# Designs tried in a protein design run: designed miniproteins, single chains, continued (5). Part 37

Each design is a single chain, and the fold is of that chain. pLDDT is the mean over its residues in the fold that is shown.

## One batch from the design tools (miniprotein)

Design m17259
Fold by ESMFold2-Fast:
Structure m17259 (fold): chain A 92 residues (1-92)
Amino acid sequence: MLEELERETLERVRELIRAGREEEAREVAFRAALELLRRLEEEGRLPPLSEEEREELARRIADIVVAVVKGELYAEEHGKPEEAAAKLRALG
């Protein structure tokens, strides 16, 4: 259940970053991080957080998620020399 929610959120973040909508991707990641932190706290997997601490952690998680997704998309698009070579051949 948590994995499915996280996968759907990551897919949405990836789509937004591919569309150049990085600020919206960060907002989506931030909201998902807030819900994740609240659930982990409720399950006793995290100590009780203040509202301020939860928001601060959620923003840090959102920044990390966006950075990781950007890195993955860059590696997927530029890390495959065969696809880059095929694009160059199509232009020449």
Scores: mean pLDDT 73

Design m17260
Fold by ESMFold2-Fast:
Structure m17260 (fold): chain A 89 residues (1-89)
Amino acid sequence: MRPVTLEEMKARAEAAGDLAAFEALKDIIDFMRKNDAGASVTIEEVDGKYKYTIKLYSRDGKLLGEYSVTVTKTTIDLVAEYAGGPEKA
């Protein structure tokens, strides 16, 4: 896949109607990176969209928080690109 910038990712999420959900997932990823936290993710399909339930755990296995976000397939692909993409892309 072609690398994309954060600005391009936000624009694509906005076009899909999911900008707020994309920003929430981005903030969760940033929190995980900063705090070396792990995540458990459950995915449910709801009316052609995807509901992600994310549980965050500390390095010692303590539950830090639980989040639920409903997004389109486009926004999930963008979040995956943000999480695994190069810092320059």
Scores: mean pLDDT 74

Design m17261
Fold by ESMFold2-Fast:
Structure m17261 (fold): chain A 79 residues (1-79)
Amino acid sequence: SAAARLAEAEQRAQEALKELEEAAKKGDIEGIREAGERLKQAVREAGLADPSTSESELNTGLKAIEEYIEKKIKEAEKK
């Protein structure tokens, strides 16, 4: 069902965000990139499964995630 797909995508997004934060703490740039791509995929899947989310809102959210990933990479590079 759409509700089950949304819940699974939200769970994957939460796990990917946790992995990204742990990689960032370790200065693991490749780990940040890999977890960031999983996060973006999970958020896209959640947005597509949720009929209340517009394409414009989804695109805005994905851009914010991309900016967050780049910020974490730059912070890791300075260590």
Scores: mean pLDDT 83

Design m17262
Fold by ESMFold2-Fast:
Structure m17262 (fold): chain A 70 residues (1-70)
Amino acid sequence: MTPEQKARLAALKEQLAKASPEEIAKMVGKVLRMIGDDLSPVPSPEFARLMEFFRVDLEQPGVVPLPNPV
């Protein structure tokens, strides 16, 4: 979370908001293709954790917990 990275993320967020769902799907598809062909040399453990986080989130679709004990 560097200042440079935050600015970059803001720009990416803006572009993604303007991009259509089809554009997003194409980008994801392309990334998946590249990752699938070159996933073995992935040296980042955080990347693996991110993938699992996505799976966990996807496994609980339509689950909106609103627990408030107090």
Scores: mean pLDDT 55

Design m17263
Fold by ESMFold2-Fast:
Structure m17263 (fold): chain A 109 residues (1-109)
Amino acid sequence: MVETLEKVSDEVLLSPETLARLLAAIDRAEAALEAKKKELPPEDHPVIDAALRLLEVVRELAPHLTDEEAAEVIGLIERIAEAKNYEELAAAVRELADHIVLAIIKRQK
């Protein structure tokens, strides 16, 4: 269902305000994840590293998201930043990864 919505094919998919909010959310989540590395045992660091890599993928894709997609992604990024333990972090990372994969698929020919 790629390009089923006219606005998805428009010249400006994402407002500058939403882009700024998304980038700010990524910056906050990256800072929170670096802090979590000090609190979580080394065996859990791969999930933090995966989350950090995923946030960089989101940053790369940010200009190509719609306002609706960006709003959903911001919510998921905030869940990553607010995760209190490994289980919450792993669940939030998985959910964000699924949304990013779907966003990439929507843009394939």
Scores: mean pLDDT 76

Design m17264
Fold by ESMFold2-Fast:
Structure m17264 (fold): chain A 64 residues (1-64)
Amino acid sequence: SEAELEELGRLLVEYSKKRGIEKSFEEAKRMVENMLKAGFTAEEVREMILNEEDLTAKGVEKIL
């Protein structure tokens, strides 16, 4: 849903800042949408954004 895309996009912006990477909200939304299209669920995307170790283990950091 649009509300989920906005929520996950904001979380990705915040997470990226923690890693020293500046992303626009629109870039973050596109990345989230691409992950959902790749077969990840909204809940899985949220968990990956919040858990840096999960991103590393799954190699998703190369996509985000």
Scores: mean pLDDT 71

Design m17265
Fold by ESMFold2-Fast:
Parts: structure tokens; C-alpha cells; sequence
Structure m17265 (fold): chain A 61 residues (1-61)
């Protein structure tokens, strides 16, 4: 089932709470940019998942 845009935004904001402030700002900025660009929920989730995975990998290094 395809998530709604609201569900994707809520997920990203919840994930941002676990990140350091610098990475949180980057993630939330991308959320705002994707919303402004009127991206589909599927595209938003894919792009945000990729960014979160990259941030988590950097933090684990």
C-alpha cells in the first residue's frame, strides 16, 4: 500500500528526533523541498529513506 504524503512527513519528522541537530536540519529541509516540489508520497519515501540510511551509516562510522 502506498503511504500518504502526511504519513511520509510524519515518519521523517519522527526519524529526525533521533538524529544530531545538523543532520536533523538537513533531513527536515529535504522534506520541505519535496513538499514544495509536490513530489509523490512514493518518491518522497524513497528519497528520504536513502538520505536517512546515508546519515545513519555516517553516524555509525
Amino acid sequence: MVPTREEVVAWARERARTLPPEHREVLLGLVDALVAARASPEEMRRVLDALVAEIERELAA
Scores: mean pLDDT 80

Design m17266
Fold by ESMFold2-Fast:
Structure m17266 (fold): chain A 84 residues (1-84)
Amino acid sequence: MVEEAKRRLEEIKERAGEFYRELMLKGGASEEDAEGWREAGRRIAEGEGAPVYPPSEEGREFAEEAKREYREAKEREREALERE
């Protein structure tokens, strides 16, 4: 069960990174800038970073949802570790 929680955490971070990368590319950012936003998206999902300007309303909503999903997955990982 721990391996499933760990995989879920990585999936959430990767999904957030992909989302912000695509959002920035759609907004006309360069591939280099978009790749930086992929890393920022991963950090945002972890709750380590806040969305920086100019985050769209869509980006803000996604960030809050991703942070919630990450916290839930982290809680499941913690529970799995406790019940080994």
Scores: mean pLDDT 70

Design m17267
Fold by ESMFold2-Fast:
Structure m17267 (fold): chain A 77 residues (1-77)
Amino acid sequence: SLVEAELVDGRLLSVELAPTIEEAKELAPKLQKATGADRVLIGETPHGYAVLASDTSVKDGSVAKAAEILGIKKLYE
């Protein structure tokens, strides 16, 4: 079960788009393993879901910027 999460700034490592929340949930652990991200968030967009993999040790604003560009309304972890 996903829990609603707050946006935490970090360095964006990768973004993958998914048409459903179920596909986003399957992508999240795969993206974490592929990127070595310390945080993976699922964002609700106007057209589906985005999976954002980030390094929270580097606060460069790229996660926040990606969330804004993608129109993310809600975040889940």
Scores: mean pLDDT 85

Design m17268
Fold by ESMFold2-Fast:
Order: structure tokens, then C-alpha cells, then sequence
Structure m17268 (fold): chain A 72 residues (1-72)
């Protein structure tokens, strides 16, 4: 159905965001191990992390909304 396709698209978006979060964490770990992390770098990494978490949370909310609408 059209709703199933929309849910599948949101699931793909959640997966893509999870992959971006994993890549960001690996980049942070590598930077910390190699040169250390400055205060400004730590803030930049944290800001990127919070943005990605926000995007993933919104996609999960949208997915749940569509599931409830499809079940009604």
C-alpha cells in the first residue's frame, strides 16, 4: 500500500541516520586517539551528534504517526 511504502521510506531514513551517527562517532574516536580533541572540536562534534539524534527522533515520530493512521 502507499502507507507501507511511506513507512519503508522512513525506515530507510532511520537506517541512513544511524549509519551517519556511527561514522561521526568513529571520526570522533579517531581524532581523540590521534591528536586529542579541543574544546571547540568537542562542541562541534556534540552539535552534529545532537542534530542527527534530532533528525532520527523526528523520523521515528513520523513513522509511528503513519502506523497509527494505517491501523485506524
Amino acid sequence: SAMDQQIAALDAQVQATDEQLQALLEAYKADAAANGVSHDQAIAYTSQLLQLIGDQTQALIDRRRLEKEAAA
Scores: mean pLDDT 83

Design m17269
Fold by ESMFold2-Fast:
Structure m17269 (fold): chain A 78 residues (1-78)
Amino acid sequence: DKKKVIDELQSLGDGLKERGEELEKQGDTKLAKQLNDLSEQLYKAARDLEAGKISSEEGRKILTEALGKSSKILQERL
């Protein structure tokens, strides 16, 4: 389902952006930048998928890779 993948990409992007803003306020500017950059990549993937520039399979791969990267980044602070 194309819409479900778009929704998941946007949802993760929103969550990472919010967490990045929190980390920036705490002085963790490097981690904040990493999360914000990843959020922007997810938003781009959602737009590209909606426009038909990438497939749903490619969107799912981007989502899975982003989940792995964000988990690793956040785990460094847990």
Scores: mean pLDDT 83

Design m17270
Fold by ESMFold2-Fast:
Structure m17270 (fold): chain A 75 residues (1-75)
Amino acid sequence: EELLKKIEDLLAEINAALTGYRAVQQARAAGRPVHPETEAKIREGYEKAQKMVDDITSKLEEEINKLREELEKLR
């Protein structure tokens, strides 16, 4: 449960980063200039969130495998 809550929080952070990334993409598509600092911050935020999600996903998959084994034992 705690792990799921942490994943939810990180998904919210990723969603925020994606929203910013889409704004940059929209600006580029419209030919508007984008500040390098803004691009760098969005990229760093996305990369950080991805690393955390990857780490938590590995842990969650292990927990899911344990649950799968428990279900198999009940058959």
Scores: mean pLDDT 72

Design m17271
Fold by ESMFold2-Fast:
Structure m17271 (fold): chain A 104 residues (1-104)
Amino acid sequence: AITATATVTPAVARAGETVTLTATGSGAGVGASAPLVTGADGRHGGPEGAEVVGVATDSATNTTTVTLRAGGPAGTYTVQGVATYADGKETTLGTPATLTVLAA
């Protein structure tokens, strides 16, 4: 099976602090897209007011690293791996990681 694993470091951040999201895809010809971030409200798209500072993709390791400035709302966010197939199709896979955003 094709798998995408996501991690977040640090797992706890204050609003305005920077976190690193790392997604790694497994399987020949499968890359990893930026991880899917879901708020406590169930909305996909990352924390409200979150700023993507940088995105880097390493095709040799099938790893995508996203540097994210944590958004304004405090709360718990789910971070899930996303595998990208050669045809551009994406699928969420693996066990979600958790990002906790504290008030600034």
Scores: mean pLDDT 64

Design m17272
Fold by ESMFold2-Fast:
Structure m17272 (fold): chain A 82 residues (1-82)
Amino acid sequence: SILERLKKLREELRKAAEEDPRLRPAVEAVEQAIKLYEKGDYEGAAEYLRTAARYLRSLGDPRLEPLVERLEELAEELEAEA
């Protein structure tokens, strides 16, 4: 389910943020996306995922690109459900 994928992504981002604190704003954005998803606000959840993706891209680290792609894919799926 989308919620399971969001929770898995949150866990992976939390672990990465322990090693790189710059990732903390992306963790917070995904946590807000999960809260909005659980309330049925799919459009709001998608916007927070896109915010996380834009933030990670702004760090200029190509190693974060797979996380950015996963965030954008989940945002697209949520927008389709909205």
Scores: mean pLDDT 87

Design m17273
Fold by ESMFold2-Fast:
Structure m17273 (fold): chain A 85 residues (1-85)
Amino acid sequence: SSELIEKTIEEIREILDTESDPKEIARKIAEVLLEVLPQLSPEEQEELYRRAVELIEEKLGADSPLARALIAAIRSIVEQVLAEQ
């Protein structure tokens, strides 16, 4: 649902604002996504992915190695969840 996507984006934003350790950022974002993605339709999963990418690029910079690593990890998680449906 739209509300679940908004809540998830807010949680990712908080993680990016409060965590400084790249490993903890990646772990916490992965945990949130693994909980939420199975509850969403494929179209909603792609919307969540798009918005998460936009947020990460805004907060860390599009050329940031951490941003690129997080975006790649998120895409992998989305593809895994989609394949399991």
Scores: mean pLDDT 82

Design m17274
Fold by ESMFold2-Fast:
Structure m17274 (fold): chain A 93 residues (1-93)
Amino acid sequence: SAAVEEVERLLEEAVRLAEESGNERLAKGMRDGAEQAVELARRGHYAAAIELLEEMRRGVEKAAEEGKIEKETADRIVRLLEEAIRLLREAQE
């Protein structure tokens, strides 16, 4: 699916930004979550993939609130996750 391929690219960029943030725990969580979300989407389990991406978004927002990553970096990651969620919601239709 073209939508799943685009989601994978968006999540790869989100993982790279998390890795560049220097927060190793967040970076690992983003990588593991991205891999699971892509696998769920490839299997057509879009609702489960969306739920996982929303959990990842909350984790990024919490890390920024706790000062563990810069707000600008968190905002960029959140935008990528929100775009991935939007594409998966469209793919459900």
Scores: mean pLDDT 89

Design m17275
Fold by ESMFold2-Fast:
Structure m17275 (fold): chain A 65 residues (1-65)
Amino acid sequence: YAGKKFRVLETGAVMLQDGSVLEAGTVITVLSYKQLDPNTIEATVKVDGKEYTALIDLSKVEEIE
């Protein structure tokens, strides 16, 4: 997942550390991650040039080029 880009398919699939959620259609880049379970990672993500810590539901995001 490091260096990979994902599109959010459902609002709430990516929750930032401050409790805010990313909207469907948002593209994120995963910089680093820790796998918590088969469908969940805790990741450092980049969105619009800014870094965030986020929880990602892998079943509700799509890997893109």
Scores: mean pLDDT 82

Design m17276
Fold by ESMFold2-Fast:
Structure m17276 (fold): chain A 90 residues (1-90)
Amino acid sequence: SKKAEEVRNNLGKAGEALGQGNEKEAEEHARKAGEVSGVPAEVLLNAVKEGVEATKKGDAAKGGQAALRGLGLALEALGDTELAKGAKEA
C-alpha cells in the first residue's frame, strides 16, 4: 500500500540519518512514519536506533533484522498484517 511504502521510506531515511549522526533528521523521518502508521514516533525512532547500533557493532545482519522488525510494528498498526509478517520474518 502507499502508506506502507511511505513508512518504509521514512524509516529507511531515519536509519541513514542516524548512521550519519544526524539525530534531528532521523527524528523528523520517524515522526512522519508515526503520522502515517499511528505508532508513536519515539517507538519507531528507538527501533531504528537499535538497528543502527547493532550494525555499528559489526552485526549488519542483526541490524537489518531489528530495522525490519520496527517496520513490521508500523505495518501492523496500519492493519497490513501480511506485509508486517513478511518484514518481521526478514
Scores: mean pLDDT 72

Design m17277
Fold by ESMFold2-Fast:
Structure m17277 (fold): chain A 94 residues (1-94)
Amino acid sequence: SFNDRLMEAEREVVEEFVKEYKLSEEVKEILYKILDLRAQLRKETDLEKQLELRKEISKLENEFKKKLSPEQIKAYDQRLMQAALDVLEEEAAA
């Protein structure tokens, strides 16, 4: 359930980030697609499928980075990292 808990925490980051910075629904959809693809990548064992997922993630990341300021990108990355660390601490305490 670590992967499911991480995905839940990351989706909360997207919702809060989009609300706080008043971002468009299009940006929110791109960020959710990236999270879904990352969750799939964490479960994928086939190397060819992993490569396809990584390519799609990179395309979507480049698309959203064009729609945000460097400061917004940094803030988002920091929030995702903090959410992942918080989930890791929860798992380590269990």
Scores: mean pLDDT 84

Design m17278
Fold by ESMFold2-Fast:
Structure m17278 (fold): chain A 96 residues (1-96)
Amino acid sequence: MLEKVKEKLDELERELEEELGATVAYVIDEENKMVAVAASVAAEDLEAARERLQKRLKEISEEYGVKVGGNVGAERLPREELRRLAEEQLALARKL
């Protein structure tokens, strides 16, 4: 299950980076079956990136039974900052 989820997330990262020039990071919480994705794009690509992310995460959630969350911002952030944001999103979701 999680190996295939990682494969799908790697595909999504590649699609967003190659097609929309996004920077993407994701984290997987295996114990709670949760995934968080954070991405940054140019403001002109924000809507397209958000739609792609939402669609693909819904497909992953439905296929593998994992809880998914994703955020796309217009501020260009390095991958390490996006990973930190995804980790914070998972931590918050675990508390709620």
Scores: mean pLDDT 83

Design m17279
Fold by ESMFold2-Fast:
Structure m17279 (fold): chain A 110 residues (1-110)
Amino acid sequence: SLVSRITALALRIIGLLFDLKLLSKKLPKKVQEKVEELIELVREVMKLAMKLPDPEAVEVLEELERILEELLRELKELIEKGAPESEIEEKVEEAIEKIEELKKKVEELL
């Protein structure tokens, strides 16, 4: 059912946010602050998505999961390579921009 799918997606997103928060503790304070900003933004988009009809809520949550999975993978690779702080910060910033675009689309549907 769509309700079961929404619940599963929400739990998976919460897990990804937890993983991002843990990973951010290994990063400089400025990057940690950007990750906290991203986490708060994701929580806002999730709350807005729950006001949408189930099919649209699923689409929004699947896109959030995709963005977060890509970010987590890219951050792990950059950390492993010892990439500059600026490059790591840029990846978090790109994810924030994508989630802000998604938030705007959800708000226009409400």
Scores: mean pLDDT 89

Design m17280
Fold by ESMFold2-Fast:
Structure m17280 (fold): chain A 73 residues (1-73)
Amino acid sequence: SDEEIEEAAEILSKILKQPKSTVERLLKAMPEEKLRELLEAVKEGNLEKAVKIYLDYEIDLGIELIKRGVEKV
């Protein structure tokens, strides 16, 4: 739910020193399967796993943007 995303964003923002609004926006943009894995990791207290999923997504998103160029919206 949006509330679970906000809670995860709060935790990740403190760990990564990123604005909560930025983290929340990126979490909402994640594929549902990846978001679910991240939220489950947060619930289990596995913050290392949650951070890894988040950072892997940021990297993948950057690579996809480069591959597709600015014209594919």
Scores: mean pLDDT 79

Design m17281
Fold by ESMFold2-Fast:
Structure m17281 (fold): chain A 61 residues (1-61)
Amino acid sequence: MLERWRRLAAEAGVDIHVLREEGGRYEVVFSDRGWTLEQARALGRGPTLLEPEPDADAPAS
């Protein structure tokens, strides 16, 4: 799951920094390509929770 988000982030020209991984969910910080996590935080980038769902808003069966 995380690899997919990393690919999307790379394609958007940003890096993804994983802070925490639990139950298939990831707390991440986005930054410009080549920036460190600390530099991203210095820019005021807060953590974002990513879910492991393969399809966004997929209908429940």
Scores: mean pLDDT 68

Design m17282
Fold by ESMFold2-Fast:
Structure m17282 (fold): chain A 64 residues (1-64)
Amino acid sequence: ASDEEIEEGVADIALAVAKTSGLRLGVPQEVLDEAVEEARKAFENGASVEDVLKLVTDKIEEAL
């Protein structure tokens, strides 16, 4: 696998974990789905995995 392919896999796992955590915290699924989609688009535009995680985490924190 390429480094790019591994990085995409890590991002997917991180987003899945963030969504599950947000749901357990009582964040609406619709908000989580939107946050994940926005984060995925940011990653496609060159954002790092860390930036993607921060974006989702910030959205979850704002929704609480």
Scores: mean pLDDT 76

Design m17283
Fold by ESMFold2-Fast:
Parts: sequence; C-alpha cells; structure tokens
Structure m17283 (fold): chain A 82 residues (1-82)
Amino acid sequence: STAQLAAAFRAVADALRQAIDEGKSPEEAGRRGVEVLRAHAPTLTPEQRALFEAMAETLRNASKEELRQIADDLRAAVDRLA
C-alpha cells in the first residue's frame, strides 16, 4: 500500500541521513540504506519490491553527495504521499 511504501522511504531516508551525519563512508551509508530497504520488502507489493531492487543498486553505487540527494528526495516523496 501507499502507507507501507511511504514508511519504507522514510526509514531509508532517515538511515542514509543518520549514517552521513555520523561521518560514515558512502559505502557504509549505502549499505545501511539497503539493509533498511530489505527489512521493509516483505510489507510491499511485487511491483514495489522491483522498485526497491533498483533503489538498492543505486544506493550501492552512490557517492556521499548522491546519497544526501536521495535522502532528501525520498523525504520529499513521503511528504507528497501523506
């Protein structure tokens, strides 16, 4: 549902922002984002899980600046879905 998708996006955004603010490497921040994403996968539709796989790949390859932008974009998306 939209609520589960919004909850997942918020959790990923918060994990990315927290890791970056703690001074973690982009690799560690991306890894934490992927772990949070995987934890939410069982609550999602098959279509949403496909989007999550694409997002996980993006997070694994993202720079610190890109991870900050992704976190901001996910938070903005959550606010629009509310």
Scores: mean pLDDT 81

Design m17284
Fold by ESMFold2-Fast:
Structure m17284 (fold): chain A 74 residues (1-74)
Amino acid sequence: MRPSLAQLREELDRRVAEARTLSPKEMVAAMQAENQRLWALARAQGYSPEEQAALLQYLGDAQDAVIAEVDALA
């Protein structure tokens, strides 16, 4: 069964929330690892190029938000 884009976004959000219990450095590392994992999963699950682009944009936006949050804590 192929996860929906909404399910992948929800999984990313859940993982980021879990990582918030860690230090800022650990949160960034966890976010980067999860970003790579979900991107690889999307490619393996046969998503269209348009769906992959939409997911990549979401992952990038989420990563930028985490980096901005960590920078604000410095």
Scores: mean pLDDT 74

Design m17285
Fold by ESMFold2-Fast:
Structure m17285 (fold): chain A 73 residues (1-73)
Amino acid sequence: MAKERLLEIAKEGDKLLAELSKLPEEVQKAAAERLRPLLEKLRAAVEAGNWEEAAKYLEEILETLKKVLEEAK
């Protein structure tokens, strides 16, 4: 069921990224810096074929994006 979770996370991520793209470039850059270590962990999990771990890091990425969007208000 990790695959189904990944699809749900991806849809949520697309929505959050669309909101982020409306914010000033400085906020987008700060978000990218905060997400970089999580994206590296996600890539490593995907390369290892560990979809459960990948889903975990995607959830952390979504939580980080939500926090950045809230802080930008």
Scores: mean pLDDT 75

Design m17286
Fold by ESMFold2-Fast:
Structure m17286 (fold): chain A 68 residues (1-68)
Amino acid sequence: MRKLSAEEQVEMLEALANVAIENKDVETLKRVRATMETFRENNPEASEEQKKRLDELIEKIDEEIKKL
């Protein structure tokens, strides 16, 4: 996957996660997290910046699910 596509996809996942957090929608948060994990598995050669951003988003989702 190209850098722009990866950045856009991560940004979309972040937006979806934020909406789900606002709505306390655990099911959507779990789906978004699963999508992020799949992206990491299928893109092991992604840039360090993309990997770090994904890791940050996954951690954020985990913390929010823990609160719910």
Scores: mean pLDDT 74

Design m17287
Fold by ESMFold2-Fast:
Structure m17287 (fold): chain A 65 residues (1-65)
Amino acid sequence: SMEKAKELEKHLQALKDAGIIKKYEYKDGKFIAYVEDLTPVKLATLSMMKAEAAILGFEFELEEV
């Protein structure tokens, strides 16, 4: 739903503001997060985000740039 998508988008915006991700996109029920310098800590944080997205009915993909 649009309401659940906005909830995830707010979470992704917080990760962007914290410098964990560089940007994010939403396409056809899928969120894509772009990250520079993928550290184990960033990977753990984004893996938790992927699990949350799945619970809300969305696919989540991580792209290293």
Scores: mean pLDDT 82

Design m17288
Fold by ESMFold2-Fast:
Structure m17288 (fold): chain A 59 residues (1-59)
Amino acid sequence: LSPEQQLLIGLYELFIGSIETMIEHLERNQTDQALRDALIAELERERARLRERIAELKA
């Protein structure tokens, strides 16, 4: 991997960590189950997209 690709992987991993923190916050603090589930689903899609980007860079 190039240094630029390694940096991008690191940034994507940081973004994934931020998404995981947001999911945890919603699980603890959002009492509207339908809204909580919808927001978590959106964040999970973004996390999956970032994981795919990391996999593509490593391929």
Scores: mean pLDDT 86

Design m17289
Fold by ESMFold2-Fast:
Structure m17289 (fold): chain A 77 residues (1-77)
Amino acid sequence: ELEELEKEIQEIILILLKNNDYESIHRLILRVAYIKNTTNSKEEYIKKLKELIEEAKEAIKNNELLEEPPEELYLSK
């Protein structure tokens, strides 16, 4: 399941790369990191990751930029 999600993310990155959409790739990577940092269970992480993958697929289909991660991701303790 997690390996399948990782493969889907890699496929999305390849599609974005072919489209020269480096901004969406950057946002996708940051949003994955945000989910990892804000979820405390593997089940929540998988659920949030599936939602992000679906959102990214819709953005690609509509030729739109992926939404930016929250600013709080850039703050250290």
Scores: mean pLDDT 75

Design m17290
Fold by ESMFold2-Fast:
Structure m17290 (fold): chain A 59 residues (1-59)
Amino acid sequence: MEGEEVKEIQEKLAALGYELEIDGVYDEELRRAVIRFQEEYGLEKDGIADEKTRKALEA
């Protein structure tokens, strides 16, 4: 996954204090940040920014 959707996820995580680059690429750094976010919010820690993860980022 690349492009605008990935960039939005990176921007939301960066706004929450996660250290990552906003480059629009789903790399290892973003995957680790997604896993940490999922762990903190009680979601499945699969590193995939699915609909549940995106909804939690919007809350």
Scores: mean pLDDT 76

Design m17291
Fold by ESMFold2-Fast:
Structure m17291 (fold): chain A 76 residues (1-76)
Amino acid sequence: DEELLKIIEFRLETLKNIVKYAVEKGLPKEDIKELADKYFENIRELAEKYGSPETQKKVDELIEKARKEIDKIIEK
């Protein structure tokens, strides 16, 4: 589903911006990691419930890419 993928990509970009802002404002790394994990779980649940198996695979790839990017932001 094209719309589902767009929503998920938008949500992942939003999460990345939230994480950047939180790091800049000096929030504890543990709290930022917890927020990101919760966000990833919500996205994964949406993909499982509403996406085809092919779409779910693509979403898992997007989540793993976003996780690596977010980890780099947090570790700075």
Scores: mean pLDDT 83

Design m17292
Fold by ESMFold2-Fast:
Structure m17292 (fold): chain A 85 residues (1-85)
Amino acid sequence: SMEEARAFAERVRAAVDAGVAAVEALIDAGRLADARLALGILEGLARISIAVLKLVGADELAEELRRYVEERVAAVRARIAAAEA
């Protein structure tokens, strides 16, 4: 149902926020290799979640989630690059 899809998307957004916070903590600790690995795992899980939303016909929610994840990931990736300088 659309209600279930919306609830799922909300939970995924919360998980992405938590994952980003974890990657940020690894960056702050100077654990850049672990930060890159954790970011890769986060991106993979987000991609699966977006695919699930598309599979159940929640295309608009999938696209909104995709844009949200891309924005958050880009910001964190930039931080890793800056920390490696």
Scores: mean pLDDT 89

Design m17293
Fold by ESMFold2-Fast:
Structure m17293 (fold): chain A 65 residues (1-65)
Amino acid sequence: MEEQRRAELERTLAAMRALSDEVRRGPDGALVFTATVTTVSEEVALNILAVAAEFLGVKVRVEFR
């Protein structure tokens, strides 16, 4: 169980790095990604980010332009 959480966190960090054009901190302390296009890869990353938000206790969002 703890190993699964760790793996999910690592996958989230990799996905964030792979998909983020820019990462900034919002006024509420949330991490905000900026992306221009939605793809299957981005969809997968959004699922991982949602899981990480629950486990890390950090707010995470993605903004599509």
Scores: mean pLDDT 60

Design m17294
Fold by ESMFold2-Fast:
Structure m17294 (fold): chain A 80 residues (1-80)
Amino acid sequence: AREEIERLMEEIRELAEKSKDEEVRKEAEQTLRKVERGMEQIDALEAAGADPAAIAAMERRLVRETREELERLKRREEEI
C-alpha cells in the first residue's frame, strides 16, 4: 500500500513538473499536497498505536483516491 502510494505520487509529481498545461500542473501540485497530508495523518495514527487493520484500510482508501485523481489528470493531459 505505501509503496503503491509512493509510485502514484511520483507519477503525479512528473505531471506537476512536465505537463504542458498550466492547469494540469496546478491540479497535480494540489493533489500531491492532499496525498502528502493523508500520509501524514496515517503516520500520526500509526505512531499513536492505531489498530494495524484500520491503518491498512486507510492506506487502501488513499491508494484508491490517489489513483482516481491521477487517472483524471492523465485524461486532461491527453486532451492537449
Scores: mean pLDDT 81

